# Ledger of designs, part 44: designed miniproteins, single chains, continued (4)

Each design is a single chain, and the fold is of that chain. pLDDT is the mean over its residues in the fold that is shown.

## One batch from the design tools (miniprotein)

Design m13505
Fold by ESMFold2-Fast:
Structure m13505 (fold): chain A 94 residues (1-94)
Amino acid sequence: GKDELLALLERLIDEAERLLKEAKRALERVKKGGDISDAERKLLEAEITLGLVRIVVGVMKSQGIEIPEELLARIEELEEELEELKKELEEIKK
């Protein structure tokens, strides 16, 4: 139902936030001579999780479930952070 989908969405948003923090730490390690493949893998995990967030959002909207504006704002903020970290990775690869 609605409450179960909202709870799932919140858990996925929290997981994406955690994965992005891990990816950011991995990128900082790459700048100090760490393994670039670790940063690439963690960014991919974050990207997949945010993709799943958008799938859940789509399902909720198709069922006429209103998503709290606060959750939509959090999703957009995390997507912006992902894009910035992806740009940072590409700059490191140059």
Scores: mean pLDDT 87

Design m13506
Fold by ESMFold2-Fast:
Structure m13506 (fold): chain A 100 residues (1-100)
Amino acid sequence: VEKFRKALEQVLEVIEETLKALKDDPQRALSEVEALLQLIEREVRLIAPKLSEEERKELIKEVEKFTEGLIELAKKYNMPEIVELVKRKSEEIIKIIEES
């Protein structure tokens, strides 16, 4: 879980740079964020079944923190479509962890 937490922190930094660079191209920003969220979902699908109940609870908290940070970045750069995408993908990812 700690290695995954550090990976999420790095992804959030990459997303911040992406949103800043693409503030005038929201459709491209949306596509880049969606691709990164798909990578996170794939990693979660691989690790969640191997985790204990307590580790899955920690993973959910880390995903929630990541989601909150990403929503704040999307609001900062006035990209409401990214807010909706992140909310939807976060719910899907948390469900994967809970069903593991």
Scores: mean pLDDT 80

Design m13507
Fold by ESMFold2-Fast:
Structure m13507 (fold): chain A 58 residues (1-58)
Amino acid sequence: MTEEQLKEMVDIAKEYMEKKGLSVREAAEIAARQMEEKYGVKLSEKDIELVVIALEGL
């Protein structure tokens, strides 16, 4: 995934964590689904794991 896509997923995930109290993993999975729908791409488990790591590092 691109660096811009990773940042967009992190931003989406943070919004879900703040508004709905979702865990890091749950928020990352929802962000991945939204990115798949928006860009017509399929994200791997490794892509979701990168988002989780980025969220935990922030």
Scores: mean pLDDT 80

Design m13508
Fold by ESMFold2-Fast:
Structure m13508 (fold): chain A 78 residues (1-78)
Amino acid sequence: MADELEELADKLAVLLGELLDDKEKMEKFAEEGKKIAEELGAKFYLDPETGSGSIEAPSLEKLKELLERLVEELEKLL
């Protein structure tokens, strides 16, 4: 579980870095990520100007689901 979370978090960070130069895609990702988090009972915030954000999830299982869905959404935008 922990190793999978680290791999997902690292992949999320790399993909997010690739989007930092595209404000429109960053804004779209921030909006979609918030919707995904709400569906899972979690919280997600992302500043599209800086790429700074925060994630809160009610469990490690929900955190993993959130990270997986966020990675998928980022891959669609790239």
Scores: mean pLDDT 80

Design m13509
Fold by ESMFold2-Fast:
Structure m13509 (fold): chain A 95 residues (1-95)
Amino acid sequence: GRELMAKAIEYAEKARQYFEEGNYEQAVEDALKAIDYAIEAVKKGETVSAYLTKMAVTQAARIGVEAAEKLGRKDLAEYIRKKAQEVWDLINKKE
């Protein structure tokens, strides 16, 4: 199936919606969920393109970092960047 990647895309879009509403705490939580689902999808070998995975993670990471920075939580911003880098490292090793 592609259910984990579908959830990654779903949570990335939810993070964006919360960010646009000014709910930065929830934007961070849903961005992290999106990245975690993408990590799980890649590790389980879901048949998704590396490009689509990278796009979903890039969107989630960007929103999560911006939301964390608006909350004054530099540690959360760095944690989100590190999580996104984990996905990119996994994709690059698999290709």
Scores: mean pLDDT 82

Design m13510
Fold by ESMFold2-Fast:
Parts: structure tokens; C-alpha cells; sequence
Structure m13510 (fold): chain A 89 residues (1-89)
């Protein structure tokens, strides 16, 4: 996998945008409990692609990560649980 090399300042700059995207996804998943992991992944990819503040390398890394979750057939309930834990931190 290509290494995503971000400075501390770049990481700090994108964190609020990533948290906003994850929060929007979590709220959408709560409203759509019958969503598949593939649908959840596509929703998150769309939200991330819409954020110009997120570097393309980070977007690509997120897309690859999500593709891995879909291939592994990760339950949406576990994915949502992980999102809620990250947002509560």
C-alpha cells in the first residue's frame, strides 16, 4: 500500500473534516438500519470525495480500506459501532 505521509499540521487540518464526514455517515446509517456494508462504503466514499479539504492520497486510502471491509463482509452494525466509538473519543 502506498504510504500516506502527512505532516502534523496537515493531519490536524483534515481531522475536523474527517470527523464531520464520519458523523454524517453515522447519522445516515442510524436512519437506514437495513443498509449493507457495500452501500455504507459507497456513501462514505461519496462524502469523502465531496470534501476538497481532504487530500487525494487520504481519499484513496479510505476507498481502499472500505473496499477491504466490503470484501471481508464486515457487518454494518460493527462498522457503525466502530464509527460511534471514534466519534465519542
Amino acid sequence: MPVIELSEEEEAAIEPHLRAVLRELAEWLKANPDTSIAEAAEKLKALVRAREEIPEEVKEGIERFLDGLVEAKVPVSKFLEALLEELAA
Scores: mean pLDDT 76

Design m13511
Fold by ESMFold2-Fast:
Structure m13511 (fold): chain A 79 residues (1-79)
Amino acid sequence: SEAEKERLIREGEFLLRSLENLIELMKRTKDPARRKKLQEQMSKYVELLKKIIEELRKLGADEEAERFEARLKELQKEL
């Protein structure tokens, strides 16, 4: 449905922005215990984003799925 597609797009945008914020926070974090928690949270967000990409493809939203996949791959270069 269109409403489901719009929801997935909004959730994906939120997760991408959150992941970008975590990457920036990681760059400023020296404490090993805090870095580990940030890495765990980033891994969870990456997994959720991959699920959103898969669900968008199932709905036929291939253009949006490909856009999110490209942005995620770019962010993963900084991990």
Scores: mean pLDDT 88

Design m13512
Fold by ESMFold2-Fast:
Structure m13512 (fold): chain A 72 residues (1-72)
Amino acid sequence: SRAEQLARLRAIRDELEELRRELIEKGASVEEITEKLRERLERYLAEIEDPELRAALEGLTRGLIAEAEREV
C-alpha cells in the first residue's frame, strides 16, 4: 500500500541520516560517507522491486551525500 511504502521510505531515510551523522562525527571523509551510504542503499534496493520507491531512495541518498559535502 501507499502508506506502507511511505513508512518504509521514512524508516530507511532515518537510518541513512543517522549513519551519515555518525560518520561525520567520526571525521569520515566525503568519499567514505559516499561509500557507506551507497552500500546501505544497495542492500535495500536488492529487496525492493517498486521503481518509484527505488528512485526515491536513490534521490534521498544523493541528497544526503550533497549535504555531507557541505558539512565536511
Scores: mean pLDDT 80

Design m13513
Fold by ESMFold2-Fast:
Structure m13513 (fold): chain A 82 residues (1-82)
Amino acid sequence: MSEEMRREATATLLSLSDLSEEEIRKRAREEGFSEEEVEEIVYHQRVMQAVIDLLGGASEEEVKERYGEEVTEEALKIVEKS
């Protein structure tokens, strides 16, 4: 596996994980991601956690309170099936 493929796989796995945002940032930095890439991974992980909460029966308002409006909008697009 090339370094590029390894980084892409790591970013994807971190985005799909249930790790805390702090642990995601730590692991992404350890893998050599830039601060911009780290925040993108955290953003994607937050969206996926919002999707899980919505699918689990959380209200839109509850999810907005936890993750913010922008993340909730992205999660709703995924849940509603584009």
Scores: mean pLDDT 78

Design m13514
Fold by ESMFold2-Fast:
Structure m13514 (fold): chain A 57 residues (1-57)
Amino acid sequence: SQEVIDEALKKADELINKAVEEASKKTPYEGSKILNEAARKARELLDEAARKVKELQ
């Protein structure tokens, strides 16, 4: 279902936006760690959603 992917995209966007805000308050080095971790988690959410959609088809 497209709804599963849309929900995952929304969650991923929220994670990235929070990480950008948090990173802006840190040094460039610490900020890059926060952004990389958020990007990894966002990728996992999207991969899981895509997997669920395939299994339901």
Scores: mean pLDDT 82

Design m13515
Fold by ESMFold2-Fast:
Structure m13515 (fold): chain A 59 residues (1-59)
Amino acid sequence: SAPPSREQQKQALAQKMIDQGKKAGLEEKGKEYADQLLAADTPEEQAAIVDEFDKLLAE
C-alpha cells in the first residue's frame, strides 16, 4: 500500500489530537487545535500547532 499523503497525515494527526485532549481532560482544547491543524495550509503552521498542543499536554 502507498504511504499516507500529507492530507491523510494531517487528518490522522487532528484525530489523535482530539483523542489525546480527551484523555488529558482537555477535550475542548483538543478539538480547537485539531480544527486549526485542519485549516493550516503549510507544514510550518501545522508544526507550530502540534508543538503548542504538545506543550499543553506536557503539563
Scores: mean pLDDT 78

Design m13516
Fold by ESMFold2-Fast:
Parts: C-alpha cells; structure tokens; sequence
Structure m13516 (fold): chain A 112 residues (1-112)
C-alpha cells in the first residue's frame, strides 16, 4: 500500500456567514478532520472591517506554523522542496481569499 498522506489545512472563515454557508463550512471542516494524514489545522477569521494588512499578517503566521509542523514529517530532500513550494502556493491562495473576503480551505500537502 502507498504511504499514508501527510497534509495540513488552512481555513479562511468569514466572521459573518449565512446559516447555509456556516453549515456547509462546518460539514467540510468535519470531513477534513476525519481524514487520515491531517496533522495540523490553522484558522484565519475574516471580519468585514478587518484591515487587509492585519489579515495578510495572520495568513503569513498561520502558513509558517503549518509549514513548521509539516517539516517534522519531512523524510527526503524532495519532500522539503515540495513543502516550500506548497507553503508559497498556500500563502498566495489564502491571501487571495482574505482580499476577496471569502471563506475557503487551502491545503499544504507533504505526501499524496
């Protein structure tokens, strides 16, 4: 069998969600937490009046925390390089979500 996946999730959540959006996000988060290979979850809450620079700072801190956790699971130089690329991609996508004031989940994947 292939090795178990190793991944982390960054959740971007709007502070003011509709009941439908909240239920959908809660269901998605429950499914993510139930999956094997998830070693860390970080969350950034996006308020409508939060300054963009503060939101981007929280994103950067969350990505670095997840990257630090995944580094403990790195077994090869190729995985280390892949993790660095995944962290940059996750940061870009999470920053896009906070700029757009949108909810979403961004994955950093060490192993498939």
Amino acid sequence: APPAPVRAALVIRRAELSAEERAALDARLAAIRAEAGLVAVAEVVVGEDDPLEELERRVDEAVEALRATLLRHVETPAERAALDAQAEAARAEARRLVRERRSGVVFMQLRP
Scores: mean pLDDT 83

Design m13517
Fold by ESMFold2-Fast:
Structure m13517 (fold): chain A 91 residues (1-91)
Amino acid sequence: NAKEKKIKATNLITAAHLIAIGVRLDLEWGLVTPEQARAGVDRAEELLKEAKKLVDEIKDQLTPEEISEFNRDIERVEKLVAEVRAAVDAA
């Protein structure tokens, strides 16, 4: 079901984004250790990997515009997660 997988991929991307922001803020405010922050980043990376797999599985059922939108959203969140990973590793 392409519609279900599309919704799941969108939700996974959103969840990864929210986790990455939360981890960054918690680390900046000293609310978590670097080790606890790392667990959150690992989870965000897992969710993005699952989202990428779902998008790939339904690629033939998506419009070129939808593919471009998913790729852009995934790239933006991957960049954020990488920046948070670097901050955690530097702490």
Scores: mean pLDDT 89

Design m13518
Fold by ESMFold2-Fast:
Structure m13518 (fold): chain A 61 residues (1-61)
Amino acid sequence: PTVNVSFRRGTPASVIQEAVTAIGYPNAKIEVDNDTQQATITIQGANLDEVKANLEKLAPI
């Protein structure tokens, strides 16, 4: 499953990675688009609805 999360302009990818790791997804693949301020987070084997609910708590970063 993939989830898109909005974040503040200038937020480093490392901060997004740490936040995603802190909520329980250390193996997540994170692709950051600084032009749109969107991060695409891909997590293998997780429930999509649970992942969306948890990752929405990170926005805005």
Scores: mean pLDDT 69

Design m13519
Fold by ESMFold2-Fast:
Structure m13519 (fold): chain A 59 residues (1-59)
Amino acid sequence: MARLVEKIETEYGVTILLYERDDGTMVLLFESKVGPVIYAVGPAGETLHLATTGKDIHT
């Protein structure tokens, strides 16, 4: 579960969604023609995690 912090719509048809999770992890979601791409970043200086999945993310 995550809360939407910011939503940015670009002219290229890409929507950028920034979520903050309960544990303070930030999740960045890009919606594009290729599909959603997730970047998960932990608190201050944690490792960036990249995951690609089309299952239940765009809602």
Scores: mean pLDDT 59

Design m13520
Fold by ESMFold2-Fast:
Structure m13520 (fold): chain A 66 residues (1-66)
Amino acid sequence: MSMEEKIERIVEGLLEAIRNKDEVVLRAGIHEAKTHLSEEEQEKILERLRERGVSEETLKELRKML
């Protein structure tokens, strides 16, 4: 799996967790990003989420979890 594909997979999982208010899935996605991605790649996830319409308040909370 390419890095771009991995980032998009994590982004889609986080978007679904946010929409469903699923704290367990959200924490799992953050843990995967923190474990397998560099800080620069984690920033790319946050930027992708912003492009997909996630609020700045939610992005700030996710940044604290990373």
Scores: mean pLDDT 81

Design m13521
Fold by ESMFold2-Fast:
Structure m13521 (fold): chain A 64 residues (1-64)
Amino acid sequence: REEEELQALKDWAQRVLDSLERAKTELKIKMSDRDRDLYALAKKVLELIDEGKTLDEIFEEFRK
């Protein structure tokens, strides 16, 4: 269960990063403050997963 949820979260974060990178490189759209915050959030999620954090630990990090 948790492994599936972590994989889904990782897939979500990767899709967010890919979508924002494509908007910047292909559409040449300047990233808004919200886009930068979303990019930072997705990148942080991937970092925490790479560090071996559990789903609960990741959510706790973003609750504070």
Scores: mean pLDDT 75

Design m13522
Fold by ESMFold2-Fast:
Structure m13522 (fold): chain A 87 residues (1-87)
Amino acid sequence: MPSEAELRELVARLTEALLAGDEAAALETQRKFMEMYLEAAREDPELARRAGALARGALHQAMSAGVPQAVLDRLAALYGEAAREAE
């Protein structure tokens, strides 16, 4: 079961990578976050809800910093793929 601390750490790393323009690190961190998020969603919906809010906050910061929409779209595509495999 993922901990809130682990999910929060991944969100912080994602935000840092996006703001630094490190797309490869951002995609890798997003993938790890999605795996842990989907596990949390099955076991603890409240933890998953809080983690989702943190991830949305990180994406808003990235959008405000001018991260290209194409990068954000690739992150969303990873989420869709992970969610489909989990179903």
Scores: mean pLDDT 73

Design m13523
Fold by ESMFold2-Fast:
Structure m13523 (fold): chain A 99 residues (1-99)
Amino acid sequence: SAGEKAVEIVKKEVKSVEEALELMREYAKKAGVEIVELSDHPSPEAAGKAAVELRLERLRRGERAVVIASWKYNGPDTEADKFNAAMLAAAEALRLYLE
C-alpha cells in the first residue's frame, strides 16, 4: 500500500531520468537515508537484481538505504530502463520517508 502510493506519486511528478533522480535525492534526504550507487553491471536485469539484493541485505542488518544500480549495455530500451530504475528508486525513497 505505501509502496503503491509512492509509485503513483512519483509517476505524476517526474517525466525524465534527471527529474526522477532529483526526486530520489530529495526524499532520501528527508527520510534521513543514504543513496547507494552500484555500477558496471552487464544488464538492466542484473543491475535491478543487485539493487534489490543489497537493499534486502541491509534491511536484515537493520539499515535503511535507497539502492540504485547502473549497467554497461546500451540498447533500444536503455532510456526507458534507466527511467524505470530511477523512478523506482525515487518511489522507494518516498516510501521510506512516509514510514
Scores: mean pLDDT 82

Design m13524
Fold by ESMFold2-Fast:
Structure m13524 (fold): chain A 92 residues (1-92)
Amino acid sequence: MFSEAELAALATLPPEQAAEARALLHFARHLTSEVPGETPSAATRALIDELVRLSREDLAALRARVEALQERFAGVPELGAALRTFVDFVTR
């Protein structure tokens, strides 16, 4: 599921932020909030639910939210790329 480079980047983050980044990466790639063997925090699950809601209701707000997440997780550029791919997928 995660490459060695992704795991190394995630290891540089605080544990809570690393768990959030793993859940977001898994969501963007597999369209599910569930990471095998791991349960996302309520805050991370709420964030994923908001991204799903915005994908149906407000694509401009979705893009702005993804840009904010790319800035928050600049240390994990593959997360930003995966979230952009998700935006591109839902805007077709």
Scores: mean pLDDT 73

Design m13525
Fold by ESMFold2-Fast:
Structure m13525 (fold): chain A 70 residues (1-70)
Amino acid sequence: GYMDLKTGEVEPEDPEAEVDLKEAKATSRAARYYMLSGEEIKEKDATRERLLEAAKTQKEMSVEEVLAKS
C-alpha cells in the first residue's frame, strides 16, 4: 500500500528514503529492518546537520568553500 502520510509523520522527512525502507521491510525480516532503519536515520540526520552547518559557514565564510565542503 501507498502511505505517504504515515511514513512522513513518524519517520525522517526523507520520503524517498522511507519508501526504500518499506520495500526492505517487505523482503527482509523485522530484526534486520529495525537495524537498517536505525542506521539510515542516523546517516540522514548527519547529512541534514551538515547542510545546516554549511549554511551557517556561508553566512560568515565564502560560498565557494561551503559548496565544496557540502
Scores: mean pLDDT 51

Design m13526
Fold by ESMFold2-Fast:
Structure m13526 (fold): chain A 61 residues (1-61)
Amino acid sequence: LLAAQEALRTIPAEKIPAVLKAVHRGLVEGVSPEELRKMLVDAGIDEELADAAAQVAAYHR
């Protein structure tokens, strides 16, 4: 959890809006962590960071 939060903190500012939008959509629409991860990768987020964000979203559910 802590490591995932720190990984998200290191995301370049230009990519933060895409990450926040995908996480928000995942929580509102209940998309699977797998789908959320793919959406983040498609948006240009590194696979490792996308996985961390998807894990945080999964934990919240």
Scores: mean pLDDT 66

Design m13527
Fold by ESMFold2-Fast:
Structure m13527 (fold): chain A 65 residues (1-65)
Amino acid sequence: MKILKEASGWVLIMNLYISGAIISLKGGDKLKITADLKTDSQKEIAEKMKRLFEEAGIEIEVTIK
């Protein structure tokens, strides 16, 4: 089941944190992240963050286990 309000809030917070990384990658560098995510909430947030990176023009690789 989806928790829209909380998931949306956390996605925005994480997106702001990542926007700092995007600024430091001003040049089109590729970002690679590896993380072991077992809960559906962590997995869903990681997938949404990946989509946000793609929309921002940054390619990211995330490993979910």
Scores: mean pLDDT 51

Design m13528
Fold by ESMFold2-Fast:
Structure m13528 (fold): chain A 99 residues (1-99)
Amino acid sequence: ATDELEKLLEPTVKELQPLVDEAKKYFEKYQKDPSNYEDLIKAYEKWKEVYEKLKKKIEEILKNTKDPEMRELLKEALEEIDKLLKEIEKKIEEVKKKI
């Protein structure tokens, strides 16, 4: 189920790779200097952008999908992404309070 969804999203994941690389770069900078919360915030903001773009693509795929089983998997993926986005926003707010 998850593997089938991952294969369907592979072209989108490839398009989002530069944003993922930026997120990793900012997180690496934070790991080298843990006092630099700004880099941690930037890493979370890039991951938020990745999930927002992924959500939009899944919504587009869902509109063109007729298979009921695949539609259910896409809906579940959207719910999971919404939860991840809320977690990222909460983490950004928590880190900003430390600055």
Scores: mean pLDDT 83

Design m13529
Fold by ESMFold2-Fast:
Structure m13529 (fold): chain A 89 residues (1-89)
Amino acid sequence: DFIKLVKENKFDEAKKKVLEFLKTLPWYVPSGSDDEELIAALLPLYLNKDNPVIQILFLKTFPELRDLPASERLEIANALIKLYEKLKE
């Protein structure tokens, strides 16, 4: 679902979906505007955009994503990195 929104350039809808997801995480602490919250949450993925192993492991910390196959977590990581780049522009 989220990956499809990113592929279709529906970044506002993708952003909303990721924010709803982040707000359900027990360790998530809001730190500012929606854009600031997303940038902060996705920064570890962006800093490791060239390291697929760290991307897979980072997404394993998310309860809803940890049981997904590594290949699907990589696809989600790539979509989240693209969203981060769009927000940073």
Scores: mean pLDDT 73

Design m13530
Fold by ESMFold2-Fast:
Structure m13530 (fold): chain A 89 residues (1-89)
Amino acid sequence: MLTEEEIKELIESLKKFLEAVQNGEIDLTPELVRQIRAFLERVLPYLTPEQIKEVIELLKSFYEKNKDKLTPEQKAELERMIAELEAKL
């Protein structure tokens, strides 16, 4: 099981990863969007409501800043991830 410290480190890693994609340091691919989903599904049972809200805001910010670069499939996947997180609040 993931510790609270490991969960915080994973959220920070996600934040840095999304910032790197936003800055053009990492190419956004359909595989990367699927990897983000798999990561979130793995950590979601361990997140507090406050952490879920933080992840939602990170994903919404990423979506708005990158919507012109995202394929329709990538947009739909990100929207589904956000909706699933919001449903847990």
Scores: mean pLDDT 78

Design m13531
Fold by ESMFold2-Fast:
Structure m13531 (fold): chain A 55 residues (1-55)
Amino acid sequence: MEAAAREAARRLQLPLLSVRQFQQFLELPVDGVWDEAARRALAALLERHPDAGSE
């Protein structure tokens, strides 16, 4: 989760987010547990923003 979280923050120019904030951002249930579904949603988001670093 750590590496994916840092890469997502870097690409989206967001601060490092907690698991709960990532769940809210990905429109997933906010339970504080980083499941495979959350990891897939994050990966899909990053694929949709391959050059996301622009404001």
Scores: mean pLDDT 62

Design m13532
Fold by ESMFold2-Fast:
Structure m13532 (fold): chain A 80 residues (1-80)
Amino acid sequence: ALSAEEQRDGLLDTLAVLARAAGVPEAEIDEWVAKLRALSPAEQVAAAREWAARLVARTGDPALAAALEGLLATLERLAA
């Protein structure tokens, strides 16, 4: 089984995939992922929520919004 840290890393990788699908440049994705990895679990949730809100605003895609909500809910559970 994966550790909580490995599970969080997997969720950050999934967030990067969703951001890439939303048309975010790789340089911006790399900056956000590096920032998130440097944060505590609780801070990661807050920062990931902020970035997810920007992705939803950028695309207007309800499927992306639903995917990000599910990812954030899982990330919050792993931070508890």
Scores: mean pLDDT 82

Design m13533
Fold by ESMFold2-Fast:
Structure m13533 (fold): chain A 88 residues (1-88)
Amino acid sequence: MIDSLVSRVRRRLRIVRGPDGRLSFANFQRVIRNTFRLDDDLMARVRADATRMFRRRRGPDGRLSFDNAFAIAVDIIRRYSDAIRSNL
């Protein structure tokens, strides 16, 4: 189940990346929102963690590389794995 979710996130991030292969914060957040089906309290925590990680890893253009976006998504999946499994 988790490996399937990781593969789905990778595919979705590829679809929303710009022509230069990079991701805006809005497109990154859309992938996170569409991937996780958690309660509102957990989703608020996921959003806060994603925002903090985005700010730390963004480039001079304010956007993420694909590799950095994917690494953040995988870290969130690991942190919330028990909640994700309970909602599958």
Scores: mean pLDDT 78

Design m13534
Fold by ESMFold2-Fast:
Structure m13534 (fold): chain A 86 residues (1-86)
Amino acid sequence: SSMREELRELMARLEAGVQALIAELLKENPDLAKIKALAQAIQDTVQRIVDLLQKAPESLRAEALQRLAALDAALEAAAEARRARS
């Protein structure tokens, strides 16, 4: 369905954004302006996914929420690793 296709595209965009943010956070000299821009893009993508999931069947919601939780955990781990290096 078009909804599943849109969700797939949004999830791929979110995953790419999270990986880019993690890569920037773990740099020797991270760019704070780039981090802010990446964080904003991630927030915007998450909001679009959440809005889409409000209309989605239960099985699709469960799968998407599990993937979102995994991405959140990965980002939190990267932020903690960044703090430990400081």
Scores: mean pLDDT 84

Design m13535
Fold by ESMFold2-Fast:
Structure m13535 (fold): chain A 78 residues (1-78)
Amino acid sequence: MPGPRYPDTPENRRLRLQDAAEGARLAAEEARRAGLPREVVELFEKAAEAFERGDEDTAVRYARRAIELMREWQRRQE
């Protein structure tokens, strides 16, 4: 459904979660391409699955953990 603005409705929340899921999948693919640890890739994939299920709290936890591990790995490369 096209729309320039999204009110805070269940349908709008679902669309935002779908966008977040796609973003998480892209992050997983980017992490894999960059040679990041498998754990980081797996956590982004888990986040995408959780966003698709509408479990935003779980998705955010997985995404935050993935970002934390990614930052740790990047610090070791510096």
Scores: mean pLDDT 78

Design m13536
Fold by ESMFold2-Fast:
Structure m13536 (fold): chain A 61 residues (1-61)
Amino acid sequence: SQADFDATPVSTLFSQLSPEEREQLSKLLEGIPDIQQRQQVAHDFLWKHFQEQQLKKLGLS
C-alpha cells in the first residue's frame, strides 16, 4: 500500500533492488541535472518496483 511504501526508508527500498534494477535506476537518473527531478524519478522508480513486488506476493503479476 502507499502507506507501507511511505513508511519504508528509501535506503531499505534501494537495498531490495536487484543489481539489474539498480543499473536501470542509474540509467534513468543519468543526464538529469536537477537534484529534485532526480529524487522524483528515483521515488517513482522505487514506487513502481514496490507495487510490482506486492503484486507478485499476491500472485497477481
Scores: mean pLDDT 75

Design m13537
Fold by ESMFold2-Fast:
Structure m13537 (fold): chain A 82 residues (1-82)
Amino acid sequence: MMEEKLKEIEERAAAEEKKINEKLEEGRKNGTFYETAAELMPEVVATQRELAEAIPEARPRIEAMVAEGPARFAEAVAKALA
């Protein structure tokens, strides 16, 4: 019983992670990456945006870190509900 519920939670968390990443990818393609990320992680994205402006060479890595944050959040929620 609990094992099946855990599997369902993991599947839902994976789907949420994929959906969040898809929204961030769409924002990246449309040039609205930071705006999209600000809806998901407002406090973190403000700091990452400042770093991206200060170090343009690091921008792709900073954008990847912001995208990873929501995915880690979804995974943490799945584990907490297990």
Scores: mean pLDDT 62

Design m13538
Fold by ESMFold2-Fast:
Structure m13538 (fold): chain A 73 residues (1-73)
Amino acid sequence: SLAELRARLLAEIRARLAAGDLDDPQTGVAVLRRMLALMEQRRYDDRSFPTPRRLRLLTREDIRALLAFHESL
Protein backbone atom coordinates (compact mmCIF):
# COMPACT_ATOMS: atom_id res chain seq x y z
CA SER A 1 0.00 0.00 0.00
CA LEU A 2 1.04 3.66 -0.28
CA ALA A 3 1.06 3.87 3.53
CA GLU A 4 3.55 0.97 3.69
CA LEU A 5 5.76 2.60 1.03
CA ARG A 6 5.66 5.89 2.97
CA ALA A 7 6.50 4.16 6.29
CA ARG A 8 9.43 2.32 4.64
CA LEU A 9 10.69 5.57 3.06
CA LEU A 10 10.52 7.39 6.42
CA ALA A 11 12.47 4.56 8.09
CA GLU A 12 15.06 4.62 5.26
CA ILE A 13 15.62 8.39 5.56
CA ARG A 14 15.84 8.21 9.38
CA ALA A 15 18.45 5.42 9.09
CA ARG A 16 20.50 7.45 6.58
CA LEU A 17 20.39 10.57 8.78
CA ALA A 18 21.39 8.54 11.87
CA ALA A 19 24.32 7.06 9.89
CA GLY A 20 25.56 10.59 9.03
CA ASP A 21 24.50 10.43 5.36
CA LEU A 22 23.45 14.09 5.32
CA ASP A 23 24.41 14.95 1.71
CA ASP A 24 22.38 12.40 -0.27
CA PRO A 25 21.02 14.13 -3.44
CA GLN A 26 17.50 12.67 -2.86
CA THR A 27 17.18 12.43 0.96
CA GLY A 28 19.91 14.67 2.43
CA VAL A 29 19.28 17.56 4.84
CA ALA A 30 19.55 20.28 2.14
CA VAL A 31 17.03 18.41 -0.06
CA LEU A 32 14.60 17.94 2.85
CA ARG A 33 14.86 21.67 3.70
CA ARG A 34 14.22 22.59 0.03
CA MET A 35 11.19 20.25 -0.13
CA LEU A 36 9.75 21.77 3.06
CA ALA A 37 10.26 25.33 1.72
CA LEU A 38 8.49 24.45 -1.55
CA MET A 39 5.62 22.73 0.30
CA GLU A 40 5.17 25.81 2.55
CA GLN A 41 5.06 27.96 -0.62
CA ARG A 42 2.70 25.43 -2.32
CA ARG A 43 5.25 25.04 -5.13
CA TYR A 44 6.04 21.34 -4.61
CA ASP A 45 5.30 19.70 -7.97
CA ASP A 46 7.18 18.06 -10.88
CA ARG A 47 7.85 21.44 -12.51
CA SER A 48 9.27 23.24 -9.46
CA PHE A 49 11.04 20.26 -7.83
CA PRO A 50 11.50 17.20 -10.07
CA THR A 51 11.97 14.35 -7.62
CA PRO A 52 11.51 10.56 -7.50
CA ARG A 53 7.78 9.80 -7.16
CA ARG A 54 8.42 7.93 -3.89
CA LEU A 55 9.52 11.18 -2.17
CA ARG A 56 6.15 12.75 -3.07
CA LEU A 57 4.57 10.34 -0.53
CA LEU A 58 6.09 12.49 2.26
CA THR A 59 3.85 15.12 3.85
CA ARG A 60 5.04 18.51 5.13
CA GLU A 61 4.66 17.10 8.67
CA ASP A 62 6.83 14.08 7.73
CA ILE A 63 9.64 16.34 6.50
CA ARG A 64 9.42 18.55 9.60
CA ALA A 65 9.67 15.39 11.75
CA LEU A 66 12.71 14.14 9.79
CA LEU A 67 14.49 17.50 10.18
CA ALA A 68 13.63 17.60 13.92
CA PHE A 69 15.02 14.05 14.23
CA HIS A 70 18.26 15.16 12.49
CA GLU A 71 18.58 18.17 14.84
CA SER A 72 18.12 15.81 17.84
CA LEU A 73 21.16 13.70 16.80
Scores: mean pLDDT 77

Design m13539
Fold by ESMFold2-Fast:
Structure m13539 (fold): chain A 83 residues (1-83)
Amino acid sequence: MAEEVAELVAQVAEKSGLSDQAEEAKEETKRYLEERKASELELKALKLAAQAKLAELAGDLELAKKLEEEAYKLLKEALEKRA
């Protein structure tokens, strides 16, 4: 899961014109998520958020909105479970 989120962050960097920083962003994201022991719900929310950003960069605003709504729902559930 952390690897999947890191890969999506790298793709966002590449699509945003930061391809020379994509590998560093991928490694840092993976390390951060592994060290923080991010929950499965948090990782799913981050994956959906990254996919929403990729959809936005591709011009698919309807898909981006749908993925953002799903990410927000999962993030809210993760925060409620922690508190």
Scores: mean pLDDT 76

Design m13540
Fold by ESMFold2-Fast:
Structure m13540 (fold): chain A 73 residues (1-73)
Amino acid sequence: MRRAEELTEKYVKELLEAGKEGTPELRKGVEQVAGAMRRVVRAELEKSPERGEELARKLYEQAMKEYEEAKAA
């Protein structure tokens, strides 16, 4: 539980930090994604820790792709 929660928090922190350096519009998007990520992963973790970890990684990868795409555009 704690480990998966810390992992999620680290991903959220990195996304928020990156978004903070970007435009205000990008920051809003990143904040929304981070919030949703925390909620979804937390709910899934309560059901299955293993599944939550996989989901967290999947969400992080998707968020990174979205962020890079927005940055490149």
Scores: mean pLDDT 72

